# Designed miniproteins, single chains: the designs that were tried, part 86

Each design is a single chain, and the fold is of that chain. pLDDT is the mean over its residues in the fold that is shown.

## One batch from the design tools (miniprotein)

Design m2988
Fold by ESMFold2-Fast:
Structure m2988 (fold): chain A 80 residues (1-80)
Amino acid sequence: TSVLAETLQLLAPDITDRGAIETLAGRIMDTANRLNLNPTGTATRLAFESLGVSVPRGIVDGKTLAEALRRAIESGAIRP
């Protein structure tokens, strides 16, 4: 079980697609590890942009992450 996936689920508890949550968590961690970045900052933005979802370049807080995650799922970008 991914700690990042659990954190993302807490930020977006109304999202029932666990597969999408875990896919995003894996992509964030892969990006963070590859670029040696914090997973809640630049790596998260890059992961969302790689899925075709725009995230503001400013501060990425939990609310912004939850809204971006919801939009990614609604657009089908991370629906398995």
Scores: mean pLDDT 62

Design m2989
Fold by ESMFold2-Fast:
Structure m2989 (fold): chain A 95 residues (1-95)
Amino acid sequence: MEELRRELYEAAEAAGISRSAVSEALKLVEEEIERITKEFKLSEEEAKKVKEEGLKAALRAGTEALRRGASVTEVKAEMVSAGVNKVYEYIKEKK
């Protein structure tokens, strides 16, 4: 996790995008994953695992978008989409 966060912030600096902007995107991903896990009544252990996997997906998507020269808005959207989609994939696999 720490290495993925480091890569995200390094990519943001290289792209001239503020650390606060990508940090806000990551916080939104975390909040949205928490809402979904509560809504689908996942166990505490499942919620923890899904949150970790979702955050990893969001971090990777954000880094790739930044390296492509995507706008702050696009980076934010791709991070949220990647994180949320990972959580829904997990939920679908269980059913």
Scores: mean pLDDT 83

Design m2990
Fold by ESMFold2-Fast:
Structure m2990 (fold): chain A 64 residues (1-64)
Amino acid sequence: MTPEERVKRIIEGAKEAAETIKDPAGARAVAEMGIKEVEEDESLTEEQKKEAIAALEKIRKESE
């Protein structure tokens, strides 16, 4: 899996979980887990990490 494909899957998974769960606490937890996975993924560039984290943080904030 390419770094771009990984970022896309993490963001899409977070969005799907947030929309499906419809629980502010649950949506935040999923987004926070995604942020940790992105930060721990050494195959991602610093720029890709920043973009993915920004997207996941927006999902987290919009959940509540």
Scores: mean pLDDT 73

Design m2991
Fold by ESMFold2-Fast:
Structure m2991 (fold): chain A 94 residues (1-94)
Amino acid sequence: ATRTAEASVSKDVKAGETITCVATATAAREAKITVTLRVFKDGELVASKTASGTGTSLTVSVSFTAEEDGTYTCKAQVTVEGTDETPTVTVSWV
């Protein structure tokens, strides 16, 4: 069985600022966790990172330097295999 969860966070950023988006996914039991992190500005993809691991949690981060002033949104999509329980995910800017 495969279960998914999603979360997003937005931040106002200035051109030339380097920021990091961090997502932590948690599963109720040991499972294969995949986290895909995508950063958007005005609907356009700016940065992305995908990582997988086996366990009860997985933290993935992506850093980028903003080319334009504006609001950037980081979206985390989590997929968990080997469980019938929905994972949790938190996403934040650092």
Scores: mean pLDDT 85

Design m2992
Fold by ESMFold2-Fast:
Structure m2992 (fold): chain A 73 residues (1-73)
Amino acid sequence: MDEEIEEAILLIQAAVAKMSNDAEGLVRVAKEALERGLYDVAIEIAQMAIEIGDDETRSEAERVLKEAEKKKA
């Protein structure tokens, strides 16, 4: 199942970025999830970026989060 494989790959990439304290990497992965229509995954990863990011990275992650929430609804 293509969706499930894509979700798994993105979540693995997000886990690696979080372990490396790479908030910018988390935002990038969240954007990829959003572009692929994986809104729940995009929301989850964007939240991770908000938790560990600086002010600039948090603002970008919040933008991704809001877009994913709007498209999911």
Scores: mean pLDDT 81

Design m2993
Fold by ESMFold2-Fast:
Structure m2993 (fold): chain A 87 residues (1-87)
Amino acid sequence: MTPAPPPAEQLERIEEVLEEDLALMEREGLPEEYRELVRLVAEALRALVEGRRDEALALMEEALALALERGLIDEATAQALLNSVRA
């Protein structure tokens, strides 16, 4: 089923991709609220890499709540992303 949690190197790679996405969003001139959401997700990934799992989950929930409030994602997407942090 779902594989074991990825090693720190894989999490670092995911963080690098997310930072690249942030740079692209800045180049595209996307609204600051989108960049704030991606920053929260990046901080959650950093917390996860550092072994601060509870903090990572809290940051991810904060990012997802903000995205839902702003209508940037649907509830199903938010739930899927939250579940990916839990398991």
Scores: mean pLDDT 69

Design m2994
Fold by ESMFold2-Fast:
Structure m2994 (fold): chain A 78 residues (1-78)
Amino acid sequence: SATAEGVRQAALRTIEKVKELIEKAKKDPNVPVGELEGAVQMARAAIKAARDAGIETVARLMSEYAQEAEKLLEEAKK
C-alpha cells in the first residue's frame, strides 16, 4: 500500500541518519549524550511505525541499529 511504502522510505532515511550518528560516535568520544539518546528514540519510533505498517524486515534492521546506539549510549554514561 502507499502508506506502507511511505513508512518504508521514512524508516530507511531514519536508518541512514542513525547509522551516520553511530559512526560519528565511534570516531569521536565528545559526541553529546543527547545526540545518542535522540538516535535511540528516533530508532524506537521508526521500529513501531514499521511494525504498525506490517514491514517487519525494516523493523528488524532498525532494531539492530537501535541496539548498537543503545550500547554506545551505555558506554558514554560510564
Scores: mean pLDDT 80

Design m2995
Fold by ESMFold2-Fast:
Structure m2995 (fold): chain A 91 residues (1-91)
Amino acid sequence: MKSKILSSETWKWLLKKAAERLFPLDVTALTDEERERIYEEIAAEGKKENPEFASLDDETVLKAVRDAANLVEIFLREEQRFREAGVDIRP
């Protein structure tokens, strides 16, 4: 099996880190190069701070970071669209 299954704790860490990095930014104005830099920085931090990531190859870690960041960006774009439509979806 070529895909790796991450623990729920590692996925929560990734989603939180991606959100912290992307929330202060205008994700609609980000270039692909800026996105890749953010993904690489999160991957490097993950390998340093998370034992599960330290045991994985760089390609697998980077893929997981991109997957998590993509989910966060979709959420932020949808939240922005709802705000522009006059809907507040914040809890």
Scores: mean pLDDT 73

Design m2996
Fold by ESMFold2-Fast:
Structure m2996 (fold): chain A 79 residues (1-79)
Amino acid sequence: GEITELLRQYRAAVLAGDDARAEELARKLIDTQLEKTRASLEAAGVAKDKKDAILANVKAGMEVTIRLIERQARAAKAA
């Protein structure tokens, strides 16, 4: 899906040392995941307060995942 392809492109940008593209892709990845999650929660009729809490947790999880991918990719490039 789109998220999987964005993750692949993000890893490739980090490996290439293209920091500007990596930053752009990281933002797009987080934004895309949040929009998809929001749309699903809105379609399910989830209350605003619960939606906001879920979206905050999803964002935090995505930021952790992106940092782990970046560390692994930079380590692989340095080797």
Scores: mean pLDDT 85

Design m2997
Fold by ESMFold2-Fast:
Structure m2997 (fold): chain A 60 residues (1-60)
Amino acid sequence: SAALRRLARLLAEHGLAGRTQAELAAGAGLSQQTVSRLLTGSAPVPAALRAAFDEVAAAA
């Protein structure tokens, strides 16, 4: 889940506005298609990603 934690940090730092799916994928170590599906709502947000986002938010 380290990749999901990195994605959660990138989303917390930069939001969805003005960031490409390719940039988020490269920063998180995920495939661009995985990031695209999560951001477009084509796949449900995994519980692990939500937990990672909560962890990042709690650390801020």
Scores: mean pLDDT 64

Design m2998
Fold by ESMFold2-Fast:
Structure m2998 (fold): chain A 71 residues (1-71)
Amino acid sequence: MLHELTLLESDPLSKVEEFARSLGAVEEDIPPLVAAAELLRRQEGPGSVGVPMRLKDGSVEMVLLRLVPEP
């Protein structure tokens, strides 16, 4: 299944971590997802990145991080 998280530039990286935990992600896969969000935030303008993530039930889900400009 595809899970999408929309990020504003002002959103804390803890939002990404909380989202991953809410999906039931394994703890070892959370830091790479946060790192991907940090890299996305350092890019100029809006962007997106897809990251595969393992869940505690043994499934692998795709997480799409989307950076949008602040209103």
Scores: mean pLDDT 76

Design m2999
Fold by ESMFold2-Fast:
Structure m2999 (fold): chain A 87 residues (1-87)
Amino acid sequence: KSLAEVYEEASKLPVEEQVELVRRLLPDPAQVAEALAVLAALPLEAAAELLREVAAEETGVELSREEALRAARALAEEARRLIAAEE
């Protein structure tokens, strides 16, 4: 399954299912690129909130709203670069 296909399929899911899918994929290092593709399909605010929750759960670091939004934008750009690289 390509990252472009993952992104397209994730875009059809409700936001809460997209969030759940990222949470399921992110812990597996082999699926991090797929997790980023799903994250890029989320609205920016939802992606930022998910990143804040994951950072707190996995690292104990509390991201500010501005830091989380900045990280969400950077990760969405990286996901788009990875998708483009498959083409």
Scores: mean pLDDT 79

Design m3000
Fold by ESMFold2-Fast:
Structure m3000 (fold): chain A 85 residues (1-85)
Amino acid sequence: SPVDEMIELLEKMAKKLKEHGEKLGAKSVEESIELIKKNPTRQSMLLSLSTLGVVEIYMHIKNIPEEFKEWLSEISQKISKIYES
């Protein structure tokens, strides 16, 4: 499902953030994953978008690789598609 695909992308993002030393960003993404898994509502997905916004700020400020921006974009598109369905 689109939700399962989104969770997979979030898990990949958290792993890469940890590899680049961004433990706080990774923790925020992991907490978003837990919220979606426990209560897969539009509200929990909206909270995930807010968390991804914080991660995007870290990417911008700390000059994190472009692949992280691509993952963020893909996750955002998946969430939007779920809302539009």
Scores: mean pLDDT 70

Design m3001
Fold by ESMFold2-Fast:
Structure m3001 (fold): chain A 75 residues (1-75)
Amino acid sequence: MEIDRMVEEVRAAAEAGDLEQLFDLIEKAIDHSPEALEKVIEALREYLAEHPDSPFAEALQALIKYAESLLKQKR
C-alpha cells in the first residue's frame, strides 16, 4: 500500500515539476526499502519516456541518477 502511494505521488510531483517533493519521496523510498526505491525509479523513467519534451526532463534525469546511486549503496 505505501509503495503504491509513493509511486502515485512521484508521478504527480514529476508532472508538477515539484523537485523538492521528488527528492523527499526518493529519500522516503530508500528508507522504506530498496524495492520501494526501484519502483520510484521505474515511475520516473516511465514519466520521462511519456514526456520526453518536459521542461523538467534534465532535472528528472538527474534525480533518477541520484536515486540509482542510493540503490547501489544500499545493496
Scores: mean pLDDT 80

Design m3002
Fold by ESMFold2-Fast:
Structure m3002 (fold): chain A 94 residues (1-94)
Amino acid sequence: APLPVSELPEEVKEAVVRAAIAVFGDPNAPEWLSVEELARLAGIDVPTLRQALEEAAKAGVITLRYEGDELWASRADLMNALIDYALEKRRKEL
């Protein structure tokens, strides 16, 4: 099984969660989103988000793909990471 989001470094976790929140609840969002689009929506600089997403992918939390010079992230994996993060926060607040 992939690593839970709670096992990621804090900066990586925060970047992934911010990207996920930026596309949350949009039923018309594509299945794959470019890292550049996610960075713009989330208010994170592209190099920082790219590094965070690549680290999360190495941990098995998200799926990435390369299309030419562009990096793309799975929307479904981002949503799963957001859900896991919300559940972990709830557990720590109880």
Scores: mean pLDDT 77

Design m3003
Fold by ESMFold2-Fast:
Structure m3003 (fold): chain A 103 residues (1-103)
Amino acid sequence: MAIFDEALAFMEEIGDSSGIEAIDASRELMKSPRKETQITALRQLAGTMVRISQELYKRGDLDGARRALDIAEAAVQEGLKLDPDDEGLKLMAENIAKQKARL
């Protein structure tokens, strides 16, 4: 899935090995035929990217923080394509948009 490849490339660029491990674990969940498991994988990816964004923001890397939130937003949108009624993903999308507006 293109969004996981983009997230991994970003983690390699910033040198975050823990982020790579977290994304790889979430990518394994995408192999499930269950829609709920795939949504969990995308939600975990988005959560990891939000965390990375906050760490980059604290270091003064505003461009990196924005890139992490862009990946988080894309992951949430992919999850909403699987289940447009997922209230947790809708709330996550709103929170990501608010964080991006501060950058």
Scores: mean pLDDT 86

Design m3004
Fold by ESMFold2-Fast:
Structure m3004 (fold): chain A 84 residues (1-84)
Amino acid sequence: SELEEEAKKLTGEAQKLIAEGLKLKLTPEQQKELNEMIQKLDELLQKVGEAIRAGDYESAKKYLEEFKKQVEELKKFIEELKKK
């Protein structure tokens, strides 16, 4: 479905950003922040999948929108690290 296609696309984007972050030489504090962002993305993906399986497409859309915002925050985090 379109919702599942969007979720796959955003997951691929998140995985690419995580791979970019892991190529950077991070401090322990930066590594902790990255790990917390990854955990949040994983939790939101689980909620999207659970909502889809339950047929609750309104909740799935809401969690997917939150996931999209978290991908945007991850992108900002990685770009700021690249500037320094």
Scores: mean pLDDT 85

Design m3005
Fold by ESMFold2-Fast:
Structure m3005 (fold): chain A 65 residues (1-65)
Amino acid sequence: MAEEQAEKALEEAEKRAFAAASKAPFTSDVLIANFRAALEELAAKLDEETAKLAREMAEQMIRYS
């Protein structure tokens, strides 16, 4: 399902953001930037509909973090 694929992309993007952050001093802004970058890389591998859903869910996650 597109929703499950979008959620998996968000989980993977979050893991990549934290892994990247652990290599250097970071702030919340750097973590969010890394998360967005990882999400866009993952979204490029998804279909258009799933990529759109993943981006919408990412904005919600960032807002409530």
Scores: mean pLDDT 73

Design m3006
Fold by ESMFold2-Fast:
Structure m3006 (fold): chain A 62 residues (1-62)
Amino acid sequence: MEKLKKMAKEVAKASTQHARSLGSDAVANEDDIFKELKKLAKKYGIDETEKKAKKMIDTALS
């Protein structure tokens, strides 16, 4: 569970930084991201959810 919290925080930071780079004041909601990652972990397991979170971060920073 701590891994999912850290991943949610990183996804939220990456998404917020990307929005800032585009001149937006939007802030990603860490709690909503964490809730989504918990649903993915229940369906696919933690390891697969980590891969999905990493892809989300990479996409946000691209």
Scores: mean pLDDT 75

Design m3007
Fold by ESMFold2-Fast:
Structure m3007 (fold): chain A 90 residues (1-90)
Amino acid sequence: SLRDKLRELLDKIVDRVLEYVKANPNTTSAQLSAQIRKEGEKEGYNDGVFQSEVMNLTRLRIAGAAPAVLAKEEDRAVDLLLKYLKQKEE
């Protein structure tokens, strides 16, 4: 489904951004934003809404948020992105 594809895409991009942070432990917020934009662009997503949700999930992962919190935030992000895409088609 589109929902499952968006979840997989978010996971993939967040994981790539986390690999960058792991390699660059002193990454600034500006550098993190630039990396999120770069990874999103590779997948054809250059929307600020998408970038904001990737940033939120990445920050939660860096903070060591519990799996239950991550699952809820990811579900929220997917729901928001589905609504955003639907509005863009109207």
Scores: mean pLDDT 82

Design m3008
Fold by ESMFold2-Fast:
Structure m3008 (fold): chain A 64 residues (1-64)
Amino acid sequence: MKSVEEIHREFVKLLNELTPEERKELARFYINTYSYYLKEFDPETAAQKALEEVKKRIEEIKKR
């Protein structure tokens, strides 16, 4: 089972391919999405769902 810390490290790794401005935006998005899911799910599941939403956003950015 992936810990919240492992999921956060995966998130940080994904940010390394982006500009500083994009990293700041996605960090805020990740935190807000994690907090939203944390209302209904355990921390590990909430972090995993937030990470998947961030991956979708990165794919949208790569289409530019």
Scores: mean pLDDT 80

Design m3009
Fold by ESMFold2-Fast:
Structure m3009 (fold): chain A 91 residues (1-91)
Amino acid sequence: IEEEWREKTAYIVKKLLELAKKLGDKESAKLAEETLKIIEDESKPLEEKVIAFGELVFHFLNNKNEKLKDFTKKLLAANSLEEIEEIMKEY
């Protein structure tokens, strides 16, 4: 369960990082990179990882770039990896 959450969450963060880099948003890209390091750190408790992911999601959902906001909303609503791949094709 925790490992499944970590894998899915890391994948979402990697996709947010890819789009932030593509759009030239260095601040959002840096935050995503830092969050990914926390999520992938096996020494960190699940609670710290959940908080870091939540803070990243909040930043992207309140971003001034509408494309990043819309992308983040779609990623969070996706029910499968296949849906995430389809979303990525639109961006």
Scores: mean pLDDT 80

Design m3010
Fold by ESMFold2-Fast:
Structure m3010 (fold): chain A 82 residues (1-82)
Amino acid sequence: SAELHRAIIATLERALPAVLADPAARAALLPPAAAASAATTPEEGLAHLRALADALRATGTPAAEALAAALDAMADYVEAQL
């Protein structure tokens, strides 16, 4: 699990600046990110993480796909802890 956490952090450090530099990707992220931030249960949080990953994949950039994969890995980890 430590290697998974390191891989997620490394992906975030590499991919997030590129995604945030893209106006279309930023616009696609805002609604699902706001919904995820408003989640009050772990189940809601999981659903919003997966929706955020799907929104990222829809932008079609390699950086967004890498970030989406990291979010799916995070969601899988959280789901396993429930």
Scores: mean pLDDT 72

Design m3011
Fold by ESMFold2-Fast:
Structure m3011 (fold): chain A 91 residues (1-91)
Amino acid sequence: GPIDQALQLAQSPDPAKQLQGVQMLSQALPNVQDADIPAVLQTLEVALQSPDRQVQELTLENLKELMKKAPDKYIPRVIGLILRAIGALLD
């Protein structure tokens, strides 16, 4: 489905595909199911390792959107990744 494609592209070693994946994930986030959240968080954690500032900025925006809709059990992991994303953008 659209989310599976976004997750695969966002974890690509190709920077252009990784950017495309994170952009697609941003569009898919309103329709993300709770069951998808672990895979989304894993994908965003990989995306934070990108040297591309646009990928890092979009990853932070995706994490902020997840913060609004994720079940409480995922909130500590979302917060941890937001802090890492902010750190990456300050470097």
Scores: mean pLDDT 85

Design m3012
Fold by ESMFold2-Fast:
Structure m3012 (fold): chain A 99 residues (1-99)
Amino acid sequence: AIVVLGRRTPEALALAEGLRKLGYDVRVVDPTPAEMREAGRWMRAAYPDAKVRTGLSPQGAAWATAERDDDNVGLFVVNGPATPEELAAMEAFREAATA
């Protein structure tokens, strides 16, 4: 499974190392529309039949998931309130992943 953490914080770096030890493919990025379009194309190429969902948590954290056969094969998350730029990056991921 692919996990993209959309903000380089000490907490995100620690979470990424924990997830890598569990066998996940993890990237920690500052999400730009360009980087998120590439991540979305990677998701689409790896999991062409996955359905992508996006949303905001009650705390304003932006997320996107890719689901295939009731399994989460991809996750993008921004921890904490998302900026307009981070929301645009999430939308770029969704568009590329569903194209």
Scores: mean pLDDT 71

Design m3013
Fold by ESMFold2-Fast:
Structure m3013 (fold): chain A 66 residues (1-66)
Amino acid sequence: KEEEIERAKQRLVDAGLTPEQADAIIEAVKDPQKLNEVLLEATKDLTPEQRREVLHAVRELQKILE
Protein backbone atom coordinates (compact mmCIF):
# COMPACT_ATOMS: atom_id res chain seq x y z
CA LYS A 1 0.00 0.00 0.00
CA GLU A 2 2.66 2.55 1.02
CA GLU A 3 4.88 1.47 -1.87
CA GLU A 4 1.98 1.91 -4.30
CA ILE A 5 1.29 5.39 -2.89
CA GLU A 6 4.96 6.31 -3.43
CA ARG A 7 4.73 5.06 -7.03
CA ALA A 8 1.64 7.21 -7.61
CA LYS A 9 3.51 10.22 -6.18
CA GLN A 10 6.40 9.54 -8.58
CA ARG A 11 3.98 9.42 -11.52
CA LEU A 12 2.52 12.78 -10.49
CA VAL A 13 6.01 14.33 -10.37
CA ASP A 14 6.94 12.72 -13.70
CA ALA A 15 3.79 14.25 -15.23
CA GLY A 16 5.02 17.74 -14.34
CA LEU A 17 3.97 18.41 -10.74
CA THR A 18 6.33 19.44 -7.95
CA PRO A 19 6.81 17.01 -5.03
CA GLU A 20 4.84 19.48 -2.89
CA GLN A 21 1.91 19.46 -5.34
CA ALA A 22 2.00 15.65 -5.44
CA ASP A 23 1.91 15.52 -1.62
CA ALA A 24 -1.07 17.93 -1.62
CA ILE A 25 -2.96 15.67 -4.03
CA ILE A 26 -2.22 12.56 -1.94
CA GLU A 27 -3.43 14.36 1.20
CA ALA A 28 -6.58 15.64 -0.58
CA VAL A 29 -7.51 12.36 -2.30
CA LYS A 30 -9.85 11.37 0.59
CA ASP A 31 -11.78 14.67 0.25
CA PRO A 32 -13.37 14.96 -3.22
CA GLN A 33 -14.01 18.72 -3.00
CA LYS A 34 -10.47 19.54 -1.85
CA LEU A 35 -9.03 17.10 -4.41
CA ASN A 36 -10.87 18.87 -7.23
CA GLU A 37 -9.54 22.27 -6.11
CA VAL A 38 -5.95 21.00 -5.75
CA LEU A 39 -6.09 19.24 -9.13
CA LEU A 40 -7.48 22.32 -10.90
CA GLU A 41 -4.71 24.53 -9.49
CA ALA A 42 -1.87 22.01 -10.03
CA THR A 43 -2.86 21.04 -13.59
CA LYS A 44 -4.03 24.38 -15.05
CA ASP A 45 -0.64 25.05 -16.70
CA LEU A 46 -0.05 21.46 -17.85
CA THR A 47 -0.49 20.11 -21.38
CA PRO A 48 -3.43 17.77 -22.13
CA GLU A 49 -1.01 14.80 -22.12
CA GLN A 50 0.48 15.76 -18.73
CA ARG A 51 -3.02 16.33 -17.31
CA ARG A 52 -4.06 12.85 -18.48
CA GLU A 53 -1.04 11.31 -16.71
CA VAL A 54 -1.91 13.18 -13.50
CA LEU A 55 -5.52 11.98 -13.65
CA HIS A 56 -4.37 8.39 -14.28
CA ALA A 57 -2.11 8.53 -11.21
CA VAL A 58 -4.95 10.00 -9.11
CA ARG A 59 -7.28 7.21 -10.25
CA GLU A 60 -4.70 4.59 -9.22
CA LEU A 61 -4.21 6.32 -5.86
CA GLN A 62 -7.98 6.34 -5.24
CA LYS A 63 -8.14 2.57 -5.92
CA ILE A 64 -5.25 1.94 -3.49
CA LEU A 65 -6.97 3.95 -0.72
CA GLU A 66 -10.39 2.36 -1.28
Scores: mean pLDDT 78

Design m3014
Fold by ESMFold2-Fast:
Structure m3014 (fold): chain A 82 residues (1-82)
Amino acid sequence: AADIRAYAKQLRAEVKEKLKTIKDPEEGKKIGLEASQKYQDYLAAQPADDVRALEKEEAREIARFLGLPEEWIENARTRPVL
């Protein structure tokens, strides 16, 4: 749980820094999507109980921070993996 929170905080900081100079909404969205994908990949490697504890609140917080629809984050969590 603590490691997931630390990673999310670091990822938010990275996105915030990258977005400081972005004027194009599509470029900003791409940065947000890449950060969201990194977060989902990280979560997939974590114990299910730790992910479950952070599920709703932190996923929504990340989505709001990245300017992504909550639905995209929800769909990314449930999408099939190869």
Scores: mean pLDDT 64

Design m3015
Fold by ESMFold2-Fast:
Structure m3015 (fold): chain A 72 residues (1-72)
Amino acid sequence: MIDMAAVDDSLQRMRDAIKKLMSPEQRKIEKEAAARLREGVPAEKVAEWLAKKLGISLESARAIVRTLEREL
């Protein structure tokens, strides 16, 4: 159910504030990852690409991709 709607709004505001503190380059990379997911690129390939671009572990990239999928 939509019990998450109020919580999601608070989390979205927190995430937006964090993105404001992030470099424009990092935001561009996340936006590109979201676009790849919309384009139908498999989540695993997007996670690999994101891990390479951000220099993070594949496991961390997969968590980010899952969050992006929920927002799409």
Scores: mean pLDDT 70

Design m3016
Fold by ESMFold2-Fast:
Structure m3016 (fold): chain A 80 residues (1-80)
Amino acid sequence: EEKLEKIREILEETYRKVGANNPELARQLDIIYELAKRYLELKDVNPELAEKYFKQIDELLDNMPEITEEQKEEIRKLLE
């Protein structure tokens, strides 16, 4: 819960800076949040399925220049 809230704050910061006039970016940020939520729910229950969601998050982050490299690393660390 605490980790998910911090991820939410990072994604909302990105949205506030660049997302207001970019509905595609807003949609991608929502997808990352939902995948992160699912990952954290499954991490201790089904680690194999959780790893699949983690890979999807990592790929999405790598394809989003609007999120800073520092913010990407923070999200990755919060998911560990």
Scores: mean pLDDT 80

Design m3017
Fold by ESMFold2-Fast:
Structure m3017 (fold): chain A 66 residues (1-66)
Amino acid sequence: MPSAFASLSPEDRAAAIELVEDMLAAGASADEIVAELKKRFPHLSDAQLAALREQVEAARARIAAL
C-alpha cells in the first residue's frame, strides 16, 4: 500500500516512525502527532503532512478498536 513514510529519507522515516509510535503509546491525538512531525520535519510538503495525518488517524483508530 502507498505509505507517506516511504517518501521520506531512510533516516527521517526511521525517526518519524519512532516519534509516531512513542506518541501513540502515550495516547497522543493525531493533531498532536502531526504538529510534532511538522516541528521535527519542517521540509515536509502539505501533501506529505496530510498523508501522514491520515495514516496516524488510521493507526490510532485501529489501536483503539483492538
Scores: mean pLDDT 73

Design m3018
Fold by ESMFold2-Fast:
Structure m3018 (fold): chain A 68 residues (1-68)
Amino acid sequence: ARFEVRVPESEIAALLEFLRREFPSAQVVESRDEPGLFTVEVPDEDAEALVAAIRRRFPAAEVRRLPA
């Protein structure tokens, strides 16, 4: 599953550390044009856990599921 995740610039380092620790299989690509905008790809079985974890840890984050 693929997601677009937007966080405030102040939370970028915390988001990357969180994803590295909790979702080590995640493929993360930062947007070159917009700081704090990331594309995150995880196995489908991790999709709900990823969204729930980001919403809990980063309440200011915007999470949007991208088409497969």
Scores: mean pLDDT 81

Design m3019
Fold by ESMFold2-Fast:
Structure m3019 (fold): chain A 80 residues (1-80)
Amino acid sequence: LSEEDARRLAERIREAVAKAKDAEEALQAIGEVLEKAALEGVISTEDAQYISLKILEAAEETGTKEAMVEAAEEALRELA
């Protein structure tokens, strides 16, 4: 994963989360962003699964949209 693609994915995730009315909808929207990125070849299926797991952990532990964005950004930095 390139630094540029990681940054662009982080922006898409932030936008999807901002549009969601609650944490549950945010989690669903992030899943759609990652699935599309994997289908477009921007990210591997394995990397998308890793990011999804980190976001799900943040959602289960904290339940806030902010924590989910932070988890996604951290996972993307690890993969870039």
Scores: mean pLDDT 83

Design m3020
Fold by ESMFold2-Fast:
Structure m3020 (fold): chain A 84 residues (1-84)
Amino acid sequence: MEEAEKFIRKAEEALEKGDVETAKQYILEAMDAAVKLFNEGKYEEAARVFRRIAEIASKHPELQTLADRARRMAELAERYAKKK
């Protein structure tokens, strides 16, 4: 969780500077961290990270594919978070 939030912050900072390539790298690292959370059964935390990635990436046309992927992963994680 903390690791993913750190990457998200760095991606946001890079986008503010117009460095889309650096932002893309940090977004991919944040996605990897969210996937790790999902694999550990931390679905609520994973969903939150994926939603945040989708929010950031959706503001940039060159990151739209990553935004769509993150949104789909967030929906999947949210579905898995629903307890029996």
Scores: mean pLDDT 82

Design m3021
Fold by ESMFold2-Fast:
Structure m3021 (fold): chain A 94 residues (1-94)
Amino acid sequence: SAEVQAAIKEVEEEVKAAEEEVREVRRLAEQSGDKRAIELAERAERYVDAARQLLEAAKKQSPEGAKVMIEGARKAIERARELAREARELIERL
């Protein structure tokens, strides 16, 4: 459906933004040398990877299946952003 195609496009943009945000946080964490910040950034990267996989799966599903994958991708993005924020806050306190 047009609604599902629009949602896939929107989530693709959200995944790209999260990928850029997490890449920057990983760079900052590595530069800080803080093991906890690096661990949080690596966990955030795994959630972004999961979101990417769910987005690609959504493109191959029925409309109903695509909606489930899109919801999963958005939840993974939210978790990645939370972990990225925790890493940034930890680095800022060093």
Scores: mean pLDDT 89

Design m3022
Fold by ESMFold2-Fast:
Structure m3022 (fold): chain A 91 residues (1-91)
Amino acid sequence: MIEVEVRVEGNTVTVTVTLKDEFPGEVHIFLRLEGQPVVATASIKAGEKRTFSFEADPGTTVTVEVQMAIVYDSGKVELSPVGTLEATLPP
């Protein structure tokens, strides 16, 4: 299971991803903003957290997409969507 938390502080949007379970390969997390390419990526292990931060304009609603890839030692790659979250910044 993957947990995703979004926090807004001023003009900064912070996304925290927590991996709860062990997987039989290397897990990579990809962060996307709607209409943009991947803006952040990180490898994550069971029990770990990865935090991503970015700035957005005041009064803007930001759509964040989180995706996961599992890369096995065999070279097999599995892709899984984790979720889509919205954050609205104060004006």
Scores: mean pLDDT 76

